# Designed miniproteins, single chains, continued (5): the designs that were tried, part 97

Each design is a single chain, and the fold is of that chain. pLDDT is the mean over its residues in the fold that is shown.

## One batch from the design tools (miniprotein)

Design m19363
Fold by ESMFold2-Fast:
Structure m19363 (fold): chain A 81 residues (1-81)
Amino acid sequence: MDSEKAKKEVEELVENIRENLEKTGKIKTYVGDLEEKVLKEKELDAKEAEIQYLSGLAYGAELVDPELAEYLKKKIEEIEK
């Protein structure tokens, strides 16, 4: 999977968060699953790819699910060491 597909999945995840919040009243983060999939398929420098991906997702999630956005920021900090 290339960068464009990764960004597309992030956008889809954000939309799924919105729809799922309406349906279930709360979304659990599934960032871990998507993050793992992106890194596995890209075979890139894992840290660089993961940081770019998570940063975009956190930015989009802040307006929809601040809990998810906070989780993503924490993951980025862990990756940065």
Scores: mean pLDDT 60

Design m19364
Fold by ESMFold2-Fast:
Structure m19364 (fold): chain A 73 residues (1-73)
Amino acid sequence: MQEELNAIPKEVQDEMIALAREALLAFGFPEEEVDSLSNATQVRLGLRWGPAELQEQLRALLDKYNIVDKNVE
């Protein structure tokens, strides 16, 4: 996932990270803790615990760029 995120255009990567960050903050993670996480970890946690609307937006971007998490549900 991290290497796949690094392969997409920076503008899209920044948007995906911003959505993941918003999802984690909405779930209740402190901002400083979220900022300490890798980009891939932010996306993975956002997909699992973020609000449904933000999860759907993240999944749409991942599907568009063929990024999949094949190791965890």
Scores: mean pLDDT 73

Design m19365
Fold by ESMFold2-Fast:
Structure m19365 (fold): chain A 80 residues (1-80)
Amino acid sequence: KLEEAIAHAEEGLKAAEEGNAGEALGHLQEAYNLLSGEEAEKAQEAASKGAKEAGGEDASPVDRLLGAAKGLLEELKKLK
């Protein structure tokens, strides 16, 4: 469950690093779908924070996805 969400977040990060926004979005969505309740809320908040902090003010969609994936991964590892 949590390990699968982490794996999807890692694949989303790789897809975003390669510039594939569609695959990155798909993997991040799958990671969210594997979470429930408080875990899902914390993951969404961490991803949003990561996108804002890592992407900067003029961030491209891919840069925002990179930040979101990094934030999500950090939070999921804390839930372990």
Scores: mean pLDDT 73

Design m19366
Fold by ESMFold2-Fast:
Structure m19366 (fold): chain A 91 residues (1-91)
Amino acid sequence: STLEELLERMKEELEKLEEQRPEVERELERIEKERPLSEEERRARERAEAAYELARLILEGRLEEARELAERYGASPSWFDLIDEAEEAKK
C-alpha cells in the first residue's frame, strides 16, 4: 500500500468516528440525566475519545504520539497494524 492509500483510509475512518462520537456522547448525556454512568458506559466514552484521537494523530503523521496513546489506552491490534503501516509508508 502507498502512503496516499493509507491517508485515504484514515480520512474515511476519521469521518466515521466524527459521526459516531457525537451520537455516543449525546446518548451518554441522556443516560447520565437519569442515573450515574456505569463502568461500561464510561469505558465506551473513553474508547470513542481515544479512537478519534488515534485516527487524527495517524492522519497528521504524528505516529510516535499515536503509538504512545495506543499503548496507554490498550488499543486493539488493528490500530498498531495501522501505525506500523504508516511508519513503513513514511520511510
Scores: mean pLDDT 73

Design m19367
Fold by ESMFold2-Fast:
Parts: C-alpha cells; sequence; structure tokens
Structure m19367 (fold): chain A 120 residues (1-120)
C-alpha cells in the first residue's frame, strides 16, 4: 500500500512539472500548483491510513517543495521531465550538463533547508 501511495504521488508531481513546462508557468502559478499537489498528498495519505497526522503534514510539505523545485527546473533551466527525475534520484553527476549540475545544487540547497526546518 505504501508503494501505491508513493507511485500516485510521483505521478502527480510529474503531471504538475509537465504542466508548468508546457504552459511556462510564472513563479506565483508554480507556487499555487505546488500547493494543490500538497493537498492531493494530504488527502491520499489520509485515505491510505498508513500515516499519523504529523507524518502526513511532513510528507505534504516535502512533496510541495519537490514539486516547486522540479517546476522551477523545467521552466527556468529548460530541463525535461527525464532530466529532472535523474537529478532528483542523484544519478549520473559526472555525466550531467552544467545546467543539470546547477539544478542539482538548487535541489540540494532547498532540501537541506527543509531538513533543518523539519529537525527543529
Amino acid sequence: KSKEVAEKIREEILKAVEEAYRKKLSEEEREELARRVGEFVRELATEAGLFDEEKIEELAEVVELLTLIAAKMAVEYELTVEQIERILAGVGYDEMSEREKKALELYEKEMRELGEKLAA
């Protein structure tokens, strides 16, 4: 069941990223899109009954940030969904373009800041 929740979350993030790229969404529009994905995650995780409320909120916050970062990579760095998936998976750094490496630096910075917030 956890695998089904993870797969649905992944699909929702990818759909959001594709929409952001296709429509050339502004920063404000990407923030609204990320919020909608976070709400989807809260509803999905609650229905699955696998997580307590605190864990659901943490998951939603992480997914909102991942969606926002991935949408930024797609629009501002002009990266494909496939390139973004590779960056998020941490695969092939030595084979990455300079643009992909800069996007990875952004991802690492944002995830570090979120990690510090969640640890506080």
Scores: mean pLDDT 76

Design m19368
Fold by ESMFold2-Fast:
Structure m19368 (fold): chain A 71 residues (1-71)
Amino acid sequence: AEELKKRAEEQLKELEELASVAPPELSQLLRDAAEQFRQLFETALKNKDFELAEQIIKEAEELVQETREKL
């Protein structure tokens, strides 16, 4: 559980860092996405749905990669 939290926090930080350098419209979308991922991840952990928690982390990782390619 702690390892999953660390991985999620790292991906959320990456999204926030990308948002800080992105154009305003993309910045807002990235911040909204980061908040949604954070809430979904917390809910998955509360339900002890570790498979869903891993999927949420992977989706965040994909968004980070796609955003870097777009910038």
Scores: mean pLDDT 81

Design m19369
Fold by ESMFold2-Fast:
Structure m19369 (fold): chain A 56 residues (1-56)
Amino acid sequence: MADQLRQETNDLYQQGRYQQASETARQLSKVLEQQGDLAGSRAAAQLSALLEQLAS
């Protein structure tokens, strides 16, 4: 699941679909938090916020 969301986020970013990439990064953050990867969750949440700003 996490690897799939990571790949999907990267693919959407490369396509310039920043809003959708932000949403998949947010989902990745939640999945990583549930798995106990707090550092990965935080990094994914920060990526989601940056992508959301790029979508503006």
Scores: mean pLDDT 84

Design m19370
Fold by ESMFold2-Fast:
Structure m19370 (fold): chain A 88 residues (1-88)
Amino acid sequence: ASKEDILKKFDVYRDAAYRTEWNAVGSLPGFTPKKEDLEGYEKLKAQVTPDVKAELDKYKNDNDKYVVYVALKKMQAEDPETFKQFFK
């Protein structure tokens, strides 16, 4: 698959995670993502290709990073072959 096709699949998982997780995150006063999830996001971002890193760099706040990390973990579980193509 092209890098564009890989990022299109990421968009599907990201949008699904926002529908599921953002309703929980956005409705909970004082929600704080776990340190382990934020560290997982940064470690994952350090290992991806430059095009994927540019996409992940769009997510600046901790709540967005949490939702995107949930999306990436779901993609890893459900579509591991495409997920592997994100990495160097």
Scores: mean pLDDT 77

Design m19371
Fold by ESMFold2-Fast:
Structure m19371 (fold): chain A 100 residues (1-100)
Amino acid sequence: MEERVVEATNELVRIAGQAADEVAKIDPEKARRIGTLSIAIGLLGAGAVFDPSQAREAAEAVRALTDEIAKILEDSGLTDYAKKVREAGEELARLLEEMA
């Protein structure tokens, strides 16, 4: 399970990073916000791997953070990236709930 959580965390952060690069062409401040939220997601995934008692709280936080990223992407016209972020975030949250 830990291995799958690490992989899902890395995939979500990768997609968010690609989306942030596209947002940076339009609004560098929004791209910076996505970057900050992506760092938080990485820390949540890593934290749950080292302490599974945090996994349920991490799942809820991941959903909230991915929703904020997706809304920024939707507002920027990047609907396909928003969908990918929501899908990757839900997969990570599901794996975190299975770990708990």
Scores: mean pLDDT 88

Design m19372
Fold by ESMFold2-Fast:
Structure m19372 (fold): chain A 62 residues (1-62)
Amino acid sequence: DKNIFSKPAEELTPEQAKAVLERYGIKVEDPEEAKRLLIIADKEGVSLVELAENPERFKALP
């Protein structure tokens, strides 16, 4: 898990991104959606803790 958490979101597979989000309590059904959310968080400089608290907020980001 540590190796997955240290990689940029863009280098993760969709399945790995889903696993990372599930570790932080974020349930996403679609692995591709999970990867998209992590990429958005990385680009906006938002921590995974903030994403876990307000996942709908990130879906509204440009």
Scores: mean pLDDT 69

Design m19373
Fold by ESMFold2-Fast:
Structure m19373 (fold): chain A 98 residues (1-98)
Amino acid sequence: GAPLTVEELQALLDKLVEVEEQVRKSSPEEAIELMKKFEADITGFLESHGRLDDAKRFRKMGKDIIEALEAGDMLMAEMQLGTLQVYLAALLVSRKKE
């Protein structure tokens, strides 16, 4: 498969910032909608590059965040978003080193 690009990963990180903004505004419905779109975008992107294990991990993390938001657990959602951001940033750093 083609290598992941830094530009594509950065665009996905920028989308995740929009989710975090809605969580901080206590807008769980908007955060859920943005998170569902982000999950579709990141998993489709990773699968198109043959990164099936990474796609599976991001799909699980996205579902965990959506479940926290649906439960009204905004603190858990924010913590899980932080974990997702760290993981996505690690992929970006890995690509910059190649």
Scores: mean pLDDT 79

Design m19374
Fold by ESMFold2-Fast:
Parts: C-alpha cells; sequence; structure tokens
Structure m19374 (fold): chain A 86 residues (1-86)
C-alpha cells in the first residue's frame, strides 16, 4: 500500500528530526525517505532504510542518540515488512 509506505517514511523522518542531526544529514535522510516512500518492493525499501540507518548512526553525536536511532530504524524495518507482506 502506497499510503502505508508514505506513513512509515513520514514517521521515520519525524523521528530522525528529533535526533539533533546536522541540516546536511537531514537533507540526505529526507531524500532517502522519499525514495523509501516510492519504493515498489520490500528489498528496495529495505535498501533505502539501511542507507538511512547507516547515515543516522554515523552522524548521531551521543550514545543515547545512537540508541534512539537504532530503535527507530528497527521499528521502521518491522513496519515495512508488515506493509509489503500483509
Amino acid sequence: MKEERERIAEWLLEGVKKLNLSPETLKQVEELARKLRDAETLDEAMAYLKEIGDLVLKSAKTPEEKRQAAILITAAALELVGAFLE
């Protein structure tokens, strides 16, 4: 469902915005989130999510922000699996 993918992408982006990342990193995440929203397959969506996860985890400044990022990415992965399978 396109609506479900759009909801997941928006939710993920809102969560990332709370991690106090640089404006440059946020722009890159916004581009990847749009690609994730428009992904036609689970594999494609998961590839974009992994790119977001790597970028956010590398860019997070504190251990707490890295933990929050890991939780956010894991939750998004579970939601994407649900959206594409059922």
Scores: mean pLDDT 81

Design m19375
Fold by ESMFold2-Fast:
Structure m19375 (fold): chain A 84 residues (1-84)
Amino acid sequence: MEMEARFARTTAESLDTYLRERGKKDPKLGIAIANAKESLGGKGEESYQAAVDAVSEDDAKGIFQLVSQRKAAEEKAKKLEAEM
């Protein structure tokens, strides 16, 4: 359990750092990442479409997948950390 919690936390932090650095290098990617986070946070399809408009449909799908993986890893880490 403790090792799984640490692994999930490290995964979430690594993905967050990667996304943050990518957004700093390219402002359009930064806009797409921000909109992908809002879409997953409950703003839905409008924020997803804004991400597509900022980059492209293929790039937006890739970004959405990475943001989704980061969110899943963070939720897993918080759940496991609460059980420790």
Scores: mean pLDDT 78

Design m19376
Fold by ESMFold2-Fast:
Structure m19376 (fold): chain A 67 residues (1-67)
Amino acid sequence: KELEELRRKIARPRAEELQKFYTNPDLEERKKIFEKFIEDAKKSGNEQLVKAIKRILETYEEELKKR
């Protein structure tokens, strides 16, 4: 139950979170949220979920590095 909810929170809000990152000036704070998502996924013991979050984080980090 919690794993499925966590998956939805990470997978579904991907586009929404990215939208917020592009509009919000506090990009650094958003990075912390992704790190928390990874910790939660790791606690659940689901490697698939961790990989999904990592892909999002990599895309986000590239945008952050660019500006």
Scores: mean pLDDT 63

Design m19377
Fold by ESMFold2-Fast:
Structure m19377 (fold): chain A 79 residues (1-79)
Amino acid sequence: SLAEFEAQVLALLGRLRAAKTADEQIAIFREFLAQAPVPEALKQRGLARLEANKDASKESLLSLAAHVLGEFRAALEAA
């Protein structure tokens, strides 16, 4: 359900914010993607965007991850 997805997103954002490095943030995001109820094409596009920006600050990656999660939410609402 969307409510369950929103709860998972809030938990994920907390984990990403607590992560010590950009590499740790990407690893956490990859774990989330394995269980996320969204189309594989969206998962791969989101992951590719984070990987392409891994040299950015932790804060920039957190903001990008939040944006990608917003795209996932929109896709689930449209389904």
Scores: mean pLDDT 81

Design m19378
Fold by ESMFold2-Fast:
Structure m19378 (fold): chain A 65 residues (1-65)
Amino acid sequence: SALTGTGLGEAARALSEVAKEKGLPAGSEEAQREGGIRGAERARELGVDTSVEAAVKAARQLGSL
């Protein structure tokens, strides 16, 4: 719920940041992989969610929509 929603936002933000920093399309496998990892780590550091699986799920859901 709330944690999943925050994880979704972090994953989307991290993916966008990685794509911009590396000059890659947001849909590239590299940007998605690196963005997903960064988003999960960031959420964990902020104490939002300790489950990387939840962050990955949220990012996947965003990509489907």
Scores: mean pLDDT 63

Design m19379
Fold by ESMFold2-Fast:
Structure m19379 (fold): chain A 80 residues (1-80)
Amino acid sequence: MKAAEEALEKEGFKYVGTLGGVRLFELNLSENSSAVVGLREVDGKLHLAATGTGTSPEQQQKGLEVAQKGAEAARKAYEE
């Protein structure tokens, strides 16, 4: 978990809170768009969620792509 979180922080993500055991990290892309990655460990396995936020479908898609790259970095750091 710490290695996965550190990988997200290196990508510019900041911890924003925990909801239902999922640790949420966010990277702001603009005033109205962000990338969000959720981390949860269950039975020694890392579960990842990635989403983009924005006021347009294009902003949401760009946010999702950035979130997916962050999630992949977190996964690789966790698996070592």
Scores: mean pLDDT 85

Design m19380
Fold by ESMFold2-Fast:
Structure m19380 (fold): chain A 72 residues (1-72)
Amino acid sequence: MKIEPIEGEFEIAGDKYKATLEEVSDTEAKLIIESSKYGKMTVYYKKSDGYELVKAEIDFKGKGKTTYENPE
């Protein structure tokens, strides 16, 4: 399933989040969503015909680590 990464700054429950798209290579990119207080989420994309979600890793303080993988 094709999902386009969304960049920007937004506020949830009084905490500031910033989403930044970073190109890893010519065929791969990642979206880093950072909270100053609650941790971060990293979403990995493959660039071939737009952005295709490969996996997402959530490392939120107090919640533990959760990974979502797109199997195909």
Scores: mean pLDDT 67

Design m19381
Fold by ESMFold2-Fast:
Structure m19381 (fold): chain A 76 residues (1-76)
Amino acid sequence: YLDLGQQYLQNRDYDTAIRYFTLAGRRGDGRAYALLGTVYVRRRDYDRAIRWATRALRLGYGPARAILGLARRRQR
């Protein structure tokens, strides 16, 4: 699911990417939730980006801190 989500993200099919990353994240993949945060940053939906990056951090995916910081800065 993670690889499929990344393929759709690369093609700018954000809705399909969100679906696959959500499925991967529900299986405990914190990277998938971080990638959800990245998708929402690209859609300029910073509130959702913050929520998903925070969930990625709770699953132990430390690199999500960069996405969280970026989304918070752009929220204004």
Scores: mean pLDDT 80

Design m19382
Fold by ESMFold2-Fast:
Structure m19382 (fold): chain A 87 residues (1-87)
Amino acid sequence: SIKEKAEKYRKELIERVKKMFSDPEKQKYAIEIVENLVKIAELTGNVDEYKEAAERILDRLKGKSLEQLKQNVENVKAYLKEIEAKK
C-alpha cells in the first residue's frame, strides 16, 4: 500500500539524516523536512518520486547552515499546504 511504502522510506530517510548530521538542531530540521515530504507523498500517491526528491534535498542540505535548513523546512511546509488545499 501507499502508506506502507511511505512509512518504509520515512524510516530510511530519517536513518540517513542521523548519519549525515551530528548537530541535533540540524537533525531536527532535516527530520522535519522528511516528515513533510512523506505527508506530500501520501497525499499525492507518488511515493517513489518523492523519495527521489527527498534524497536530492538531503544531499543538497549537506554542509548548509542552520538558517538555510530552517528556510528549507518553511519551503516544504508551504508546498504541503498548497497540496492539501488542492485536495
Scores: mean pLDDT 81

Design m19383
Fold by ESMFold2-Fast:
Structure m19383 (fold): chain A 63 residues (1-63)
Amino acid sequence: AVSEAIALARELGLTPGEARVLRLYVKSGGKATPEQIAKELGISPGTAKRLLERALRRVEEAR
């Protein structure tokens, strides 16, 4: 859920950009593409992809 993504972002020390990207991804049920996230946040698809990869890597490392 979105609230779980916010709590996880705080716990993992994610940047505001990484937290926003992760929140949109979780809200979509993992269905949002980096391109869709980029359009919603007004950033480049490459930036959205890098932020999402960093956020997901930190989530995986915390397991």
Scores: mean pLDDT 75

Design m19384
Fold by ESMFold2-Fast:
Structure m19384 (fold): chain A 133 residues (1-133)
Amino acid sequence: SELVEKLKKIVEEMKKLLKQAIEAVRNGDYETAIELLKKIIEKGREAIKVFEEILNRLSDQLSPEELASFREAIDWLRKQLKEMEEYVKKAEEALKNGDKETARSYIIKAIDIAKEFISGLEDLIRRVERLLA
């Protein structure tokens, strides 16, 4: 599927951005880490939209139980993005106030959520591919 390949490309871009964000934190470059996390959040929103389009095209081919399971997974992904956005916002405010230790703590929390989000997307891609096989 063209949409599945697009989703895979978004995941690979997110993984690359995540690696760069982790390196920025290691170097004490919290401003760069925050900007990279914002890019991950935008890619995550794009991934959710692509996944919703995949489900819309498959809706007549899925059982009600399968469709409900996929919708629950999308709601979970949206919740993870919201939580990531809140930690990024808190990190920016801490950094503006010169509190680098608090900024670092919130950036690490956002990175941990980004890891879980990416893993969740990869699991959903595998589930969609199995349905299309």
Scores: mean pLDDT 91

Design m19385
Fold by ESMFold2-Fast:
Structure m19385 (fold): chain A 109 residues (1-109)
Amino acid sequence: GPPIELVNRVIGLALRVIGLEFDLRLLEKKYKEELKKGPDKKKLQELLAQVKKIVKEAKDIIREARALLASTDDPEMQAALRKVIERAEEVLERAKKLIKEIEEELKKL
């Protein structure tokens, strides 16, 4: 089987992705609620900063997962790392879309 240290790192990356998926979903909900209330510039700027942090963290996860993927021949670890990368890339694309939407709303204020 793979080294326990590798297993622990892969589990850590998977948990980090789950956390980002949860945080992004919460930010998407907060953005929609802000639009319903009539958007406040300061609140949109705060949301934008939080979504940009999600982008940075998703990129960090992708880099770490790709480095581990290149260093392992274990098929189960490779499959788990590919899934981590796929999910983190989905988070990254959703976060980038939300950034564009917030930036367009800020231009109207």
Scores: mean pLDDT 92

Design m19386
Fold by ESMFold2-Fast:
Structure m19386 (fold): chain A 76 residues (1-76)
Amino acid sequence: MLSPELEQKLKATALEMVEAAEQARAAGASDAEIRARLREIADRTVGEIEDPEARAKMEELLERLIENIMAALRRA
């Protein structure tokens, strides 16, 4: 379970990733370009986390989020 601080950070990062993916798709970016942008956002967020266990958990959650966002974009 994530701490309240990490949960807030995850929610903020998720919103940023969804907005970035939608803007990139609207601009005609490829799936590879969108994935790279989402990975950049995820890596920045993970880099802000000091605790190794929390960092690993956040990385796993953000990687799953990237796959979910990419799947949703493929549907649209």
Scores: mean pLDDT 83

Design m19387
Fold by ESMFold2-Fast:
Structure m19387 (fold): chain A 81 residues (1-81)
Amino acid sequence: MTVEEVREKLEREGRELVEAAPKLAEEIGKEEAVRLIEEARERAIAELRKLGEALGMSEAEVREMEELLRRLAEEAIERAR
């Protein structure tokens, strides 16, 4: 897996989460949906940091992807509310 493949995967999965967030909130409730998205964000950031170390990603590359994950999670949370 390359750095670029990681970025593309995170962007795709994040966009899917944003699109699915309103339906998730309707199915399980807004509070529970927000909690799951927040937990998913923290797990994704932790995994990104480990993967970044394994792939030799620069501090700047890790920060860019972490910011992308935070922004997508924030968009998903807003759509779930």
Scores: mean pLDDT 81

Design m19388
Fold by ESMFold2-Fast:
Structure m19388 (fold): chain A 88 residues (1-88)
Amino acid sequence: SLEEVKEALEKMQKEVDKAIEEYKTNPELGKQKIDSIIALGEETAKRLEEGNPELGKLVREGVDSMRKKANEAIEKIEKEKEQLRKLL
C-alpha cells in the first residue's frame, strides 16, 4: 500500500543515515552500505513501476532524494577531513 511504501522509505532513510555515520570512521564500509541500500531501492522502484507506476514513482523519488542526501553528506565529510589534514 501507499502507507507501507512510505514507512519502508522512512526505514531505508534511517539505514542510509546510519551508513553515513559509519562512513566517518570506515569510509569503505559506509560507502558499500549506502550503495547497497540505494541499489535495493532502485530495484524495488523498477519492479513496482511495472505493476503500479504511481508507487514506483514514489519509491524512485524517495531513492533519488536518499542518493542526493548521501552524496552531499559524503562531500561534507571529505571536505572536513581535508581541512583537518591541512591543520596537522
Scores: mean pLDDT 85

Design m19389
Fold by ESMFold2-Fast:
Structure m19389 (fold): chain A 84 residues (1-84)
Amino acid sequence: LVKDAFTDEYVSEENSYTNEKTKLTYSKSTLDTISEKYKFYSEEEKKKAIDILDESILKNKDIEEKYEEIRIKLFEEARKILGE
């Protein structure tokens, strides 16, 4: 079983796709849903579904990492103000 990076659901390996470049895994169901949403019908267009999912996941991770950096800096500044 592999975990779908978009839904966090476990799926069989045979019903999943992993992008070797990003190492992110998606179920065929997730890929089909995104392909239908964006009206991707050809094999070339369906590859764009993976790119869209990867961009969404990586963008969310980047935002979370930046938020944590800001939080740490604010905490350090608060400690200086409080004399700790």
Scores: mean pLDDT 73

Design m19390
Fold by ESMFold2-Fast:
Structure m19390 (fold): chain A 116 residues (1-116)
Amino acid sequence: ATVTMSGGGTVPAGGTAVLTGTTSASGITRMNWLFEPPNGPARLVSLNGKPAGKGTRPRFTGSVSSDGTTATLTMSGLTPEDTGVYYFGALGDGLSAESGTASMLGAGNGVLVTVE
């Protein structure tokens, strides 16, 4: 499947950014959103539409469209510390008769958000 991300760019401090990941596959059952600051490793910020990870950010929410093709991350009350690259991982139920594992449907190339 192909994953395309959009919604990055420069956002004013206190503003809202909406990041969208679209996949050519349907059936997203789980999604995660990762944040990579300019000088640190990527970290989890949302899991299945809820804030997640160390230093939980309750102003970050995720959703999946009813057709399972689009995942959205909404980030409100942005601060300069939110500047960095955002990624999403889309997971579907990919149970094979052999392995029984969930399959990653795709990860986007990341979207840069700059807060000023």
Scores: mean pLDDT 66

Design m19391
Fold by ESMFold2-Fast:
Structure m19391 (fold): chain A 82 residues (1-82)
Amino acid sequence: TVNEILFRLKSVLSTLELLRHAIEEGDEESALLLLDQLEKAGYEKLAREIREAVLNKDYERALELVEEAKREAERRGEEELK
């Protein structure tokens, strides 16, 4: 249903917001746990790229990729609502 699609989108966006905060704080442990959730939610490629940036301490790149993941999540949600 539309409500289930919106709930899933909000859940992914919430996970991405928590991930952004973890990266900004340098909390690698929390960031990696949130990335596992994104990978299981079907964002495998983006989760892998963000994980690589986090492990390399390239937080600027990691934040750019989180923003890309937000755009991808919005795109998928928009496509499913059509």
Scores: mean pLDDT 82

Design m19392
Fold by ESMFold2-Fast:
Order: sequence, then structure tokens, then C-alpha cells
Structure m19392 (fold): chain A 73 residues (1-73)
Amino acid sequence: SADELGDYMDLLEEAVRNGKPVDPKLKEALIAVTRALARHGLVDQAFVDQVENGDEEQLRQAMEFVLALARRL
């Protein structure tokens, strides 16, 4: 739901703000948000695949990109 995606976004914002490592919960939140963005045509499937298979640095960069995109919506 939109409320669940909002909770995931709050988790991503806190993680980036506090320099948190990418744990499994944070990765699940990022994947969920990225899939929602792809369903709305805001990112392509290649970006989703990169997040699903990415290392910690790639996931951190993806979190920053997703947050920057969300701030424009």
C-alpha cells in the first residue's frame, strides 16, 4: 500500500541520514520502493535488477537516487 511504501521511504531516509550499513531489512525496503517506481514508469527494469543484484555501494547509490527522485514528487 501507499502507507507501507511511505514507511519504507522513511527507513531509507533515516539510513542515508545516519550512514547506516545496508542490512537485509533496508535492502528489502529499497527493492520494494524501486519496484513501485518501476510500475509507475519512473525507473526501468534494469535499475530494479541492479538493486536486486547490487553490492553495498551500488545499493547505497540507489538509495540516494530513489530519495532524490521522491523529493521531486
Scores: mean pLDDT 81

Design m19393
Fold by ESMFold2-Fast:
Structure m19393 (fold): chain A 73 residues (1-73)
Amino acid sequence: SAYEEILELIDKALKEAASLSAEEQEALAEEVTKKMKELASKIEDPLKQAIALALTTVLSSELYFQARLQRKA
């Protein structure tokens, strides 16, 4: 299901992010956010869609925050 694909994208992104540069983390955030929003729009269950969109926001914020922190170091 689209919901399960979103959960897999989150897991994959979090595992990959730790080894990426700031630029690569920002690029990953943009690509994953875009794909997750597309998948979320296909979820018919309003609660699952809301959860998916919330997770998209949290993941995006975390990746951008880590990238910004790395640039400041």
Scores: mean pLDDT 81

Design m19394
Fold by ESMFold2-Fast:
Structure m19394 (fold): chain A 61 residues (1-61)
Amino acid sequence: MAEKVVVYGGSGKKGLEEALKLAKEGKEVIVADKNKLAAETATGYLRSMGEKNVSAKVEKA
């Protein structure tokens, strides 16, 4: 099983860049954000770039 990493605020430009780097290293990346649509959009973008081991998580308020 790949190492799991949670990127908080991962829908932001810096978080998205870090998530992409971690995914390219073969890690399972979880993009966490308070906004569900933002988290899912960021995850969809990473998957469109060929990163399959990426998922979205909504942060609890």
Scores: mean pLDDT 75

Design m19395
Fold by ESMFold2-Fast:
Structure m19395 (fold): chain A 74 residues (1-74)
Amino acid sequence: MDEILSEEEVEEALERARGLVKKLAEAGDKEGLKKLAELIRREKEGFLKTVPEELRERVEKELDELIAEAEKAI
């Protein structure tokens, strides 16, 4: 059974994802952005299961926004 992440661990994971999207967009790495968007989409449901229930709706929205930002920069 997957262990539930702390709020701090969730925020760290989201911060890393946001930082990576920004870095790839600033570098003009369209292939990296495409792969990252695909990775986030693939792993989204599994990751949300490890997120505390009270944070899931917010985290899902933030992940969807990150996917949209990555795809918009392609």
Scores: mean pLDDT 82

Design m19396
Fold by ESMFold2-Fast:
Structure m19396 (fold): chain A 86 residues (1-86)
Amino acid sequence: LTPEQQRAVITALAIAGVAGSLGASEDESVRLAEDTLRAHGLSPAVVDRVVAFIRRHGPGAALAWAFDQMATTDFPKEPIKLPKVK
């Protein structure tokens, strides 16, 4: 996967995992992941692989994987900008 494709996969699994943690069904979590991946132009084969991961391991495992990848990838971490207090 390219870095942009890997970011899309991490984002899709994070969205699915958060939704599942908030009480969304497995099918809802899968749909959110599919929609995110398709919006980023990922191939059907990649979409199917991510869906299979969520269905096999559940949304909690998807969230854990996504957080682990965000912690271990060389992706530029945006500097935490404090919200502008007015």
Scores: mean pLDDT 71

Design m19397
Fold by ESMFold2-Fast:
Structure m19397 (fold): chain A 84 residues (1-84)
Amino acid sequence: GQAMLEAAKARDPSDTRPVLLPSSYADEVAELKARGELPNGQVIDEKALGSSYVRQKAVEYAAAEIRAIGDQVDAELSSFVLPA
């Protein structure tokens, strides 16, 4: 949770890739979006949508970043903490 929010804030401002954050960070995401600091941030409702949605999005994000190996891998690690 918190580590993902900090990583999202620290990412390259030119990186427009979506950032998925837990519903507990909805207020922080809304505030950052209002300031223009995290326009691509999204809040997931893990309780309503279930973990399968989060996993599906994580896999899609990881696959895109794997295909772009050599191009901004640091942005992937700072915006999305995925083991695989």
Scores: mean pLDDT 58

